# Ledger of designs, part 17: designed miniproteins, single chains, continued (4)

Each design is a single chain, and the fold is of that chain. pLDDT is the mean over its residues in the fold that is shown.

## One batch from the design tools (miniprotein)

Design m12564
Fold by ESMFold2-Fast:
Structure m12564 (fold): chain A 83 residues (1-83)
Amino acid sequence: SELDAIVREEIARMEAEFPAVLAYLDTLPRDEAIAALEGLLAYLERKLAWLRAHISDEALRAEAEAVLDRIRAALRARLAELR
């Protein structure tokens, strides 16, 4: 479906751009970095819930969940280092 194609492109873009996002967060003052990390984690939690509710393609859903779980794990690790 067109929605599945959009989701595939979005997930691929998120994975490709994630190292740059982490590099940007490293430039922020500690309190701003913590707030940004918490905001990104909340956003990704909502996105994951949306994907689980709306994506019927099992392979795409599994791939999207795996990418989001890797990104969320990296963000949680960075947040733990700052706290």
Scores: mean pLDDT 86

Design m12565
Fold by ESMFold2-Fast:
Structure m12565 (fold): chain A 85 residues (1-85)
Amino acid sequence: MEEEAIKKGVEAGLKAYEEGASEEEALDIAEGTAGKEVLKALGVEPPSDEPVLIYMTAQEKLSEEEAKKVAEVMRKAGEEVKKAI
């Protein structure tokens, strides 16, 4: 699950960058996409595409350990995109 969420986030971020998004926009898309995938897998409806709102929702609706997992997956997706661009 985590590896699939990271992969989807990275693919979305890199695609956005290739289509003209800024580095900051590509990182936000990667982190948001990865976080949304983890929330969906844990049965939580994502509130938006925004990374901050995704993480806040994880903290409100999930256990501390699960919310930490969401944050870690988001961070890893962003780091992989940053290394690739």
Scores: mean pLDDT 85

Design m12566
Fold by ESMFold2-Fast:
Structure m12566 (fold): chain A 81 residues (1-81)
Amino acid sequence: MFSPEALEQDARGSEEGARLYEELAEEYRKQGKEGVAKEYEDMADESREMARAARAGDSEEVLREAMDVVGEAVDVSLEER
């Protein structure tokens, strides 16, 4: 269980990450790479869920989502797979 201030800071970081992933998804869509764009959209959605969980005060859910993101998107540079 984290302090409300720490959870709000984590939520803001996750929202910033989601916006970055959305921007990357738009760029790849403009290039016709729908598969890569969808992967970045999925990462943005997960980052938004982390922000939601942090604001709800669910530290266990935040940790689970963070571990899932690290496990599934451990190498973000593999965007051209």
Scores: mean pLDDT 69

Design m12567
Fold by ESMFold2-Fast:
Structure m12567 (fold): chain A 83 residues (1-83)
Amino acid sequence: ADELLVKQFEEDLKRLDELTPEELFSRYVGAKVTLDYLKSDPTVSPEALEAVEKFINALKQKLDELIARGELPDELKAEYEKL
């Protein structure tokens, strides 16, 4: 299960430039929920934690770039700022 999760995040990292602002935000929220879930599991592999943290950091960078360009909708920006 953890190996499939790692592969999914690695694949998603390659496709970040293909996502809309709404999709980037949705992936960011989902990845944070996944990280919280994995942290609650004492059997989780370090590789799975590193993969999701790397994915979250990449999404955060893309969202910050969208904010700088004025391309993130105000509603999504407000929700992002709360996280």
Scores: mean pLDDT 80

Design m12568
Fold by ESMFold2-Fast:
Structure m12568 (fold): chain A 68 residues (1-68)
Amino acid sequence: QLAQIDQQIAQIAQQMINTPDISQIDQLHQQMVALNAQRAAITGSATRQARGNRAIDAFRTDQINRIA
């Protein structure tokens, strides 16, 4: 359950790094945020969700800047 969510987040991060398509990066970002919300629901940590979302947003910005 939780380990599968962590694996999916890692796989999405790899897809973001490997794709040149900004639209795909946006879709993968949304999926990563949704998985982080599921992770937070299982662990019961709103603080962890907020920190995770900030890290995910920064990661998305880095991938877009790398393409641009």
Scores: mean pLDDT 78

Design m12569
Fold by ESMFold2-Fast:
Structure m12569 (fold): chain A 119 residues (1-119)
Amino acid sequence: MEEARRLLQEARRHVAEAIYHFGKAAESMKAGDYEAGVEHARRAIEHFERAIQALEKAKQLSPNKEKLDEAIRAFREAVEHAREAVESMKAGDYQAGVEHFRRAMEAASEALRLLSEAE
């Protein structure tokens, strides 16, 4: 496998784990279990950050740098909204936390679309 393809596969694996944890966070929040929702959101953030690191390395080796930059930006936006969701929920502002989490999910969906176009 080319080094860039290996890094893109690493990124996709971390994105899949992050999306899984986002789904678990959404389920927990819907059930009123905000503590479990926060824990799953934190795990998703860790996996998105690992994906971003792999994508930054892939970008150095890729002719399609512009599309990878767009995807990286969207994943960073997802991470920032997810962090805002975690902090709001820790502060007891569950309404703001759920809204920030919705924005994180929207940014992650856009990042996935952009990543698919970056091949």
Scores: mean pLDDT 87

Design m12570
Fold by ESMFold2-Fast:
Structure m12570 (fold): chain A 98 residues (1-98)
Amino acid sequence: GGEEARERLRRQAELVRGMDQDEVDDYLAGRLREHRREIEDFARSAREYGPLRAFSASRRALLKAGVSEETVRLLEEAGTEFAESSQEVADRLLEAAE
């Protein structure tokens, strides 16, 4: 439910607060690595289900997590917008947790 998602987002925001760019990249890559198969499966289907928005991931973090360049391209073709940096993702998470 929304309350579980909000508390998870708050914990994530607390973890990234005060991290530098490389620490945020490592943190996000670690989380994304656990969901790599789900991301790859979604990317193959994304073109059929409309635009996908990846506000909690950057292209750099996805690649660092082991997501292939081909999968990232499929997500881009499906209309996914990636953050320019992992720090931008961290800033968005902090804003969303408020």
Scores: mean pLDDT 73

Design m12571
Fold by ESMFold2-Fast:
Structure m12571 (fold): chain A 70 residues (1-70)
Amino acid sequence: SIDELIEKVAEMVAKAGNLDKEEVVAQLRQEWAATPAEDRPAVELSLRGFVEGLSAAELEARVAARRAAA
């Protein structure tokens, strides 16, 4: 679950920043490993919200662009 979230966040960040996805994945995994156990549920929820928020925004932008072109 968390590994899937890290992969998705890294993919989105890499695309937005023109960065290497593998490098971003490695950095996020390192940050997760350093996260205190008490903070892990909050971090996981934040990563999930980030993926959902960016996916929704990107879809909305693409739909709007298609409508403008039509």
Scores: mean pLDDT 72

Design m12572
Fold by ESMFold2-Fast:
Structure m12572 (fold): chain A 79 residues (1-79)
Amino acid sequence: GKKDIIREAIELVRRLRYSEAGKLLSEAFGIDPVKAASALDVAIRLVLQGQDDEARQVLLDNGFSEEDADLIIDVIRNG
């Protein structure tokens, strides 16, 4: 499901495997792979700093829907 894809993409980003993360996110969410991987990388860092609203906005600005942005933040925090 989408949560499993997000978990895999987070692990790929943490390992600096941006091209693989971007391809996975692009296939799942229909976003440009470079934008998707970059947005996820920034969102992970912002969530770890307690900046969830800023992380959400970065995801939205890079083409994620509100539902998908909220799901990504949930997985970063609790997955």
Scores: mean pLDDT 90

Design m12573
Fold by ESMFold2-Fast:
Structure m12573 (fold): chain A 75 residues (1-75)
Amino acid sequence: SLDEQAQLLSDTLDIPLESARALLEGSDLSAEQLIQLYQEMQRLVQEVAKASREGDDVRVQELLDRLRELSRQLR
């Protein structure tokens, strides 16, 4: 059910249940696909923070462009 998928997404990503429900209703992705997408986005956010600390502006821009592309899948 949608509620079971929302609970799985909420528990796995440590986000509010209401946010998990909204993501499932607003996208054509399953809970498993959303978890994979969110984990990739979290990894990229950590890489942006690292590149920013290192002053690597080119890498920061590349990683932000990748995050923007992944965010388009959450429509």
Scores: mean pLDDT 80

Design m12574
Fold by ESMFold2-Fast:
Structure m12574 (fold): chain A 92 residues (1-92)
Amino acid sequence: STREAKIEAMRQKLLEEYKKSKLKTEQLLYKAQLAANEGKLKGKEEEGLEKAIEYLSEALGVPAEEVRELLEAGRTEEIEERAEKAIEEEKK
């Protein structure tokens, strides 16, 4: 197994736990990450990326087009900041 496969297995276990917690935003963020990673592993990066964009759009409460623009511009840090804020708002 590669390091990537081990990290993905850990994320899958965490996703199963989050289904019980009902933290909607965090569940969506993990689904987005899994979709992107699976796309890369299966040679379907575009399909994985489109699914990830849909999940991120729902998690962040912004249009999918806006998420795509941020990713294409390499503004991953901005996406991460918005995600952290969304999680904190849900948790309080």
Scores: mean pLDDT 74

Design m12575
Fold by ESMFold2-Fast:
Structure m12575 (fold): chain A 55 residues (1-55)
Amino acid sequence: MDELQQQLDWLDGQIAANQALLAASTDPQEREALEYAIRQLQQQRDQLQQQIQQL
């Protein structure tokens, strides 16, 4: 249980870091890649959160 919560915190940190990079980026291709990365991380977070609720 604690390991899954630790992973959730890590994913939240990665999402925040990528959002900060997106806010600082002026390159359209980089911004698109960061938006895609954020969506992937949010999907992983949602799946992990559902697993935690099943425990």
Scores: mean pLDDT 83

Design m12576
Fold by ESMFold2-Fast:
Order: C-alpha cells, then sequence, then structure tokens
Structure m12576 (fold): chain A 74 residues (1-74)
C-alpha cells in the first residue's frame, strides 16, 4: 500500500513539473529496499517525462531503471 501511494505521488509531481519531488520519492523507495518497485517507478517516470516533451529527463530515468534491473538480475 505505501509503495502504491508513493508511486501515485511521484506521477502527480511529474505531471505538475516537480521532477525533484518525484525523484526524492523514488529514492525513498530504494532506501526501503524495494529495488523492483523503484525500477518500475523510474520506467513510469520516463513515460510521463516523454508526455511532457522532456526527452532529457526521460533518458536519465531510463538509465536508472536499467541500472536497477541489472542489480536485480544478479
Amino acid sequence: MEAEKLRKEALEAIEKGDLDKATRLVMQILRLGDLEGAAELFRKLAEVAKKNGDTRSAKAYERMAETLRAEIER
């Protein structure tokens, strides 16, 4: 339940253009040890950034998601 709330808040923050807040929320999830949830969140953040025309932020979020995926696969 908590992770779902953080995910919704992150998406809403990006829709409002508050990327710093969204990134902070994902970092909190990482601190909780939920690598799977954090990876999925970065992927969704990239999609939202693309919708807003923010290609550079989307690319950065994609890199973070790939890094977390690699960590999980180990």
Scores: mean pLDDT 76

Design m12577
Fold by ESMFold2-Fast:
Structure m12577 (fold): chain A 103 residues (1-103)
Amino acid sequence: MERFEKVMEEIFAKQLEKATHLSEEEKELLKEYMFAEMKYTLAVDEKATEEMIEALREAGRFDFAEAAEEYRKAATEEIRKKAKEEYEKMKEKVEKLKKEKEE
């Protein structure tokens, strides 16, 4: 689990660092949201997970592909439940941020 979380955090941090139009608070929230969404997808959506792992291997990201596969294999019912709860909480936070920006 920790290996996957560390790899994802590094990737999301690098991607968000390029988003100069976002505030630091927005970058932190989006990073958490992207991480929660990815964990939930890997735990629940077998087809999307397989396609992602294959795409990562084709892109030469073997470290990421291996970490994602380890997370998928370790995903118990308890882990799936936690990932769903975390993803739902992050969706609510993102919706609030959208409303603040549009108003």
Scores: mean pLDDT 71

Design m12578
Fold by ESMFold2-Fast:
Structure m12578 (fold): chain A 113 residues (1-113)
Amino acid sequence: MVEEKLPELIKKLSDENPVIRAKAALELGELAAKYGEEILKKVLDALVKLLSDEDWIVRLAAARAIALIAKEVKSEELKEKATEPLKKLLSDEDPGVRKAAKEALEEIEKKFP
């Protein structure tokens, strides 16, 4: 059940291991994309915070999660909270993070022409 997984996954976003944080971010992104606004409102702030994570694999995972959500869900709050952090990632040191941020911004823009 989604409600049983959410508290555990949200806790994993603060794990000391960046691989665990990255996997949790992607799984939360998939859940929010699948179940929509009710799940998104519970995880959005945590996912946006990970766009500024110290580890590039976590920033990459967060950008990919937001891209997946933006493709499936039209959310004004996601646009408002994620757009500027994603624009900052267009100048990230990692080329994969830059690409994921660009793709996430493109998916957001497609929902808000």
Scores: mean pLDDT 87

Design m12579
Fold by ESMFold2-Fast:
Order: sequence, then structure tokens, then C-alpha cells
Structure m12579 (fold): chain A 68 residues (1-68)
Amino acid sequence: SAAVEQIRKDVEEALKLYEEVQAGGPPEAADRLRALEARIQAAVGASEELAQAVAEYLRQLREEKERA
């Protein structure tokens, strides 16, 4: 499915942006990460399979942010 492929790319992009933010990247990276996280959360409402994979990644990203 094109939707499954797109959401996987979105999740991978979010992980890269998170890494940039943690490394002290530009503040624009944090804004892009928040927008992308919102898009991903909206998409998981349309698919149980996407919800399972993305929810786990978003939980991990949130925990890492809180610890930083």
C-alpha cells in the first residue's frame, strides 16, 4: 500500500529529525519533528497495522525527549 510506504518514510524522517534535535541541531528541526509527529498520529487512526508500529516509535521518541 502506498499509504503504508509513506507512513514508514514519515516515521524514518521523524527519527532523523529527533536525532538532529538531540545533537543540538537548528530549532527548525524541532518544529518539523512536531509537525511530522502530528501527521503520523492522524494516519494511525486510519490503520490498525500502522497504529501498532507507529505508536511504539512515538512512545520511544517521547520518552527520549523527556530524558533529555
Scores: mean pLDDT 75

Design m12580
Fold by ESMFold2-Fast:
Structure m12580 (fold): chain A 70 residues (1-70)
Amino acid sequence: RLELTPEQLERIRRLEAEIRERVAAGDYEGAIAAARALEPIDPLAAAHAVAEVEALAAGARPARRELPDR
C-alpha cells in the first residue's frame, strides 16, 4: 500500500541498524531519536520502535528505586 522509494527503504534500513547499535551501546536516547526519525517515512514503525527501545531501556537500567509507600 505505502510506496517507498529505494532511497527511503535504504534510510529505513540504516535507521533500524542505528537503533540496534545504539541500544547495544546503551545509548537509549539516541536509539529513540533514530526511531523517531522514521516518523516521516513510516509513523507506525517509528511508534513501535520507540516503544521497544523504551522497554529495553527499562530492563537495562540499573535498579531504579521506587521506595514502597512508607
Scores: mean pLDDT 72

Design m12581
Fold by ESMFold2-Fast:
Structure m12581 (fold): chain A 71 residues (1-71)
Amino acid sequence: MEELKQRILEVARRADELIKKAKENGDEQLVNELRDAMNELFLAYSFGTEEEVREAIERAEKLIDEVEKKL
């Protein structure tokens, strides 16, 4: 679980930075997409199994990587 917590914190930090950039650029659709992904990750962490959490982290990391490439 500690490994998953560390990955979640890193993903959340990166997402927060990207959300701030998206807001500065007026990209409301991107802000909503990133927030939805973070909300899904949070719900998986709070109520899901370890496997569901891992899958949610992987999905969020993939989204963040794609967004960072565009900024």
Scores: mean pLDDT 81

Design m12582
Fold by ESMFold2-Fast:
Structure m12582 (fold): chain A 56 residues (1-56)
Amino acid sequence: SAAGRAGGAAARAAGEAGDAEKAQHLGVLFSNRAGDEEGARQAGAGARAGLEAGGL
């Protein structure tokens, strides 16, 4: 879904800033609201990638 894609992008940005908690929260919130589990997974993956790049 378009919303899922936006959620993933936001999670990536949060991860890059070192806010993994926010990225995960967005994934859970999005999944519950839209029922788009794939979007939630992408959000989590984005957070991890951001943290890896930041070295946190």
Scores: mean pLDDT 62

Design m12583
Fold by ESMFold2-Fast:
Structure m12583 (fold): chain A 90 residues (1-90)
Amino acid sequence: MFEELKEKAEEALANFRKALDAGDEERARQYFKELLDYAKKLISLGTHEAILAAQHILGEAMRTAIEHAKAMPELSSEVLDAVTKLLREM
């Protein structure tokens, strides 16, 4: 359901931010994978509300990764590449 997927995506985003703030690059990668999976599921629902929610969550993930680019350049690059690719495929 849309609300459940949106809640899970927001939880994954919050966990991603927390891991980045803690300097835990490996946990940040895992939470980003979860976030990306939920974003893909939101896009697959095909509704305007779900697509907009996915775009917002993906944009926030990119912004947060850029803020941590100096400490985690490889992870930041991975996030930017994955998000850009998914947004382009929408």
Scores: mean pLDDT 86

Design m12584
Fold by ESMFold2-Fast:
Structure m12584 (fold): chain A 70 residues (1-70)
Amino acid sequence: MKVEIKVESDDILEAYKKAWKEVEKVFKEDPNAEIELTIKTPRLEAKAVVKSESEGTSFLTAFAIRAIGE
């Protein structure tokens, strides 16, 4: 299954939470899903293709770190 998820928010944490929830939901329904994930905030836009929950978690964590200025 191939799924596209687009999340937009002016708040980085809200964008992160929404993206996390959607990614978890997709992989709960189909562990073999491929997700094209796009997250847009005024400070940062990121896009990735994730093929596992672990890849999704890594991408979202990296996005949050970069957005906060780590």
Scores: mean pLDDT 77

Design m12585
Fold by ESMFold2-Fast:
Structure m12585 (fold): chain A 73 residues (1-73)
Amino acid sequence: SAMNRAEVFREAEAVFTGLKAGFLAMDVLLEKGASVKEALEFGFRVGGLLARLIREKGLSEEEAKKLAIELGK
């Protein structure tokens, strides 16, 4: 029970952090003149990638945010 709960919380934290980073990638694309649809599609892809890297490779929130901004450039 406790192990399953901890795993759920780790997954949820990674997803939430990935989504926050994805929003930063969206903002970068919007500033570059991308459409809302293009920015959203890119941001969700980046968010999913970063959630996986946080979960599997232990990326910090700060590292994920920096990567999101760089990927948006």
Scores: mean pLDDT 84

Design m12586
Fold by ESMFold2-Fast:
Structure m12586 (fold): chain A 57 residues (1-57)
Amino acid sequence: DAARRAQAQAIIDAAIAVGRRQGLDAGLAHLRDSLRAAGFSDGEIDGAVDAVRDRLA
């Protein structure tokens, strides 16, 4: 679903912004909390964590 992908991307972008301002751990905490609240699966969250880690490395 395009809307579901757009929601995930918006959460990832927000988490990257938090990570750039407050550090990696803060960005990852925001990512996990936001994706879980939105109903994403553990596998989808793990994939998003890897993507955010790569961008903040």
Scores: mean pLDDT 85

Design m12587
Fold by ESMFold2-Fast:
Structure m12587 (fold): chain A 88 residues (1-88)
Amino acid sequence: MSMTEKLREQIEKMKEDALKAIEENLAEGVSLYLKAHELIKKGPEEKRDEWIEELDNDFMKALENYLSSLVEQEEEKKRKEQLRKELD
């Protein structure tokens, strides 16, 4: 396996760990995301933009989904309270 392939595997593993950590510990998820970014900077220039875009897209999508779920939980609580008041 080439050094590029090993680096790519490390980046993918760190991305997966970051995505899993978002829901359990957001700070750890962000920390792993930043570490993955630093690993990409050590990679070949030809792949850096591609790998950064892929990492950013995957991480931002997961982060947006997590934040949206928190908003939806709060909205659902408000909807249930409103419905309860209207049915009383």
Scores: mean pLDDT 79

Design m12588
Fold by ESMFold2-Fast:
Structure m12588 (fold): chain A 85 residues (1-85)
Amino acid sequence: VTQAEKDFNEAFHLLTNDTGVESYAKAIEAIKTYVANGGDINATDAEGRNLIEATNYTPPGTPKKVSDLVEEYLLSIGAKPNIEL
């Protein structure tokens, strides 16, 4: 398992399991670490989900604004949404 895979999995986990204000900061730092280590910001997991898609799988009770801020950050660094039609 590569460091980039570990960093991707950490960012994905933070976005889908623990998305409070502190988790927002941790997710952003995990994303920065992943990209700094040569990770592909448009990489997907085994189910074909990228980090932008992960923001749609937040736990119940997570403020929508937190996932929106992470999505805006991802778009600002070159992540592309999975747009079909």
Scores: mean pLDDT 68

Design m12589
Fold by ESMFold2-Fast:
Structure m12589 (fold): chain A 74 residues (1-74)
Amino acid sequence: SSLLEKAKEEMEKLFEEAKKAIEEGDWEKYREYLNKIKSKFLEAADQLSEEETEELAKYLQELGKELNEFIKKV
């Protein structure tokens, strides 16, 4: 659905902002972005079907894996 795709795009942007915060050494801002990701997921889950919510959760798991690989390089 277009709502699921929009949620995925918003999550990608938040993860990129989290990476930028890490690169700048701003762990407080990094934690703020993690909280925003959680809030956005809960907002999306309220509007998405159970199956779409599971797909979004799996997508977030992949983005989190990419974030962890990024952290190892800084």
Scores: mean pLDDT 85

Design m12590
Fold by ESMFold2-Fast:
Structure m12590 (fold): chain A 78 residues (1-78)
Amino acid sequence: MKEELKEKVRKAGEALKATVEASDLPEELKEGIIASVDGAVELTEKLIEESSEEEAKKAAEQFIEEAEAATAYIQALS
């Protein structure tokens, strides 16, 4: 179900952006990271839409894993 996968990707992206916003990073860096996350979410959603259901699941899982890793990294930098 591609819509469910897109929702999970959006939630992971929102969680990462919230972590960035809560960090003590410079405002310019926050804005750049948030823009990159938004772009990655859009690209992943497009990939999900254009792929087979199996490939879409893998793309969503990969994004979520990377978003979780990025969240941990940003928390470590704060």
Scores: mean pLDDT 83

Design m12591
Fold by ESMFold2-Fast:
Structure m12591 (fold): chain A 98 residues (1-98)
Amino acid sequence: SAMEEEAKKAFERVKAKYEETEAKYGKKVAEILYEAVELGEAIYNKDWEKAKEELDELVELLKEEGMEEWLKKALEEVREAAELFKDEELLKHVESLE
């Protein structure tokens, strides 16, 4: 669909701005944004194995930086996606990180 094409291009644009983001906001912020984009792309593509891997990386980065509100939001978003798509394995994985 046109929406799927636009979403893919949006993910690619954000990834392409990694170096720009790193230069402006520092390496950790760039890493967090990059992992969030990779996670969003995996969820959009229904690649649940990759979504679990990217979620683990994002959770680790957010915990290291003390970004508790962003951690909560990431877990909520992935939980909602797992419930919407009825992926019990991804849902259990999110529950294990709470």
Scores: mean pLDDT 76

Design m12592
Fold by ESMFold2-Fast:
Structure m12592 (fold): chain A 64 residues (1-64)
Amino acid sequence: ALAQKILVALKNSGSLTAAEIAAKLSVSLATVSATLAALEAAGLISKDAATGKYSITAAGAAAL
């Protein structure tokens, strides 16, 4: 699933923007952004408001 690929990418790379995730996974920015919004709402990732970068939470790491 795309959600699991995003969580693995964030676990391995630390913090990534939506554009960096889209490039890394070869998926459209729109699809990645929709999945990131769902993961953030679920508490599995968090967004740094200052940088716009996403990182995995403890709950997200446990979901892998």
Scores: mean pLDDT 82

Design m12593
Fold by ESMFold2-Fast:
Structure m12593 (fold): chain A 74 residues (1-74)
Amino acid sequence: PVAKTEAEKKLLEKLGEVQELVRQAAARFSPEELAALAERLRPISAEIEANRDDLEKATEALERAAELLREALA
């Protein structure tokens, strides 16, 4: 087990949340709906990649992705 900083723990928790929401979307939505959702997530994914060394900014971007996914699943 690797010790995690508070920032790393928050990032991993949010990443897990987004992964679970994506799994729910994949089970529920058609390929066309998933493609539309992926387009909406594309700018956020690019922002996460650009900020991968800034854990706080990456976590904020993941939270926006989670919000978008929760809205889509509602």
Scores: mean pLDDT 78

Design m12594
Fold by ESMFold2-Fast:
Structure m12594 (fold): chain A 60 residues (1-60)
Amino acid sequence: SEPSVEELIDELRKLGEEHPEWRGSVDNAITTGRHLVEVEGDEEMARDMLRTFIELLRSR
């Protein structure tokens, strides 16, 4: 099943804790994802963006 926005945010927070050098980028991505859901109502775009960012970070 597809992860929720909150599950993706939790995963990003954990990656930011493991990799402090990514903290700024992680915080920015979480803020953008929350904005897409809370202000724009676009949960699908939020999931796609957060998932893509997690995949990009994990490929390093």
Scores: mean pLDDT 82

Design m12595
Fold by ESMFold2-Fast:
Structure m12595 (fold): chain A 109 residues (1-109)
Amino acid sequence: SKGLKKAEEGAKKAEEEGNWKGASEAARGAAVGAAEGSGETREGAVGMSAGTIGSAGSYASHLAGLGDKEAALDGYQGALGAAHGAKGKEGKEGAEKAAEGAKKAAEKA
């Protein structure tokens, strides 16, 4: 929870400054660290990280719509990595959908 609070505070500050990419990346890293540090199950940690990376992929898709192809490709790679690392079926399917969305946005950019 402490790491998630830091991610939330960092995301809020970056949002206020207009740095949505930095907010998404900070939330991703801190959420994974918080899940592992909280003593959650591996399945819970994978689900949390997949969800966070999925959000980053969605944000990358948004940036691709604005012409930021590099950020979109980074989001796609992150989501694809989460799909490969997912242990649970739901976490894997969620990460794969995020990867597909980011890929389509990157191809369109």
Scores: mean pLDDT 46

Design m12596
Fold by ESMFold2-Fast:
Structure m12596 (fold): chain A 88 residues (1-88)
Amino acid sequence: MKKLSRAELLVRTIALLKEGYSDEEIKKKIPEVTDGDIEFAKALLTPDEASALQIIGLIKEVEKEGIKLDETQQKILKEAKEIVEKAK
């Protein structure tokens, strides 16, 4: 199994949090994830411009790796872009 990149790990963690999975369920789905990764992903879901810019950057890196976004990841990207546009 190919080891997840840091960007893919965080994007998947953010998506699972958005879908309502618990910290323990996320750890079962992504064994490489740490408590610190989950807390960081929760912080990135704060609706501020800095968090939104970080989400956009992480998702762009995942797409650059040739990984297609799922429906939840696409929704997260759209919401992050809307936050950045409102902050202009």
Scores: mean pLDDT 81

Design m12597
Fold by ESMFold2-Fast:
Order: sequence, then structure tokens, then C-alpha cells
Structure m12597 (fold): chain A 82 residues (1-82)
Amino acid sequence: MVEELEKRLLELSKEAEEAAAAGDYAKAAELTLEAADLMRENKEATIELAERETGVAVSEEELEAAIKAAEELARKAKEKAA
């Protein structure tokens, strides 16, 4: 369900923000990767959520690009924290 996915993604985002605020960038990166995995496993629901938020059609290709970008940012944050 799109609503449940949105709630879970918001919870992960909040936890990642709290970890970053505490200086735990490694934990923030791991939480971001968990969110990316959740989006990848729930592509249809994620597309529906994105279309609801943006008001425009989102393709699977665009979703994959966004997930990849999030994974790359998390990887860089984890490397910086090491």
C-alpha cells in the first residue's frame, strides 16, 4: 500500500536525519540504503507515491535513476564517514 510505504520511507528519512545530526554519517548512509532497497522492492507503489507528490507521470527508468542516485549519495557519505 502506497500510504504504508510513504510512512516507512518517512521513518527511515527521519532516523537518517537524526543520525546525521548526531554525527553518525555511517548510520545515516545505511538508513538511506535501506530506503533505496525498499523503493526498489516496491517499484509500483513508489511510482504511485512519486506521481502523487509531483503530479507528473514517473517511469520505471526514472525511478531506477533516482534510486541509483540515492545509493551513490549514501556510498559517498559512508566513505566520508570512514
Scores: mean pLDDT 77

Design m12598
Fold by ESMFold2-Fast:
Structure m12598 (fold): chain A 94 residues (1-94)
Amino acid sequence: MEEKRKEGIEKKEKLEKKVKELIKEIKETFPEIKEELLEKIEELMELGVFSIATLASMFLQEGELESAKLAAERALKESEDDKKIAEKILEQIK
């Protein structure tokens, strides 16, 4: 039986780094973004239930369209499931 636990930890660490880098880029690019929203995202990331596509979806729900677009474009490069979610988000941004 393969060590699925080790693979899961490595994937989680890579995702956490990507999310932190993306939040930093969004904050520097869109200084008008709601600080409260960024704090909520960081909290959810620490709980380990986060994906780049989930991040994009959260920005879209809060009306942060430019941040949602940036995050969705990043999600297109992650997994097939993230890509499908990201494509739907980009279609909703008219």
Scores: mean pLDDT 72

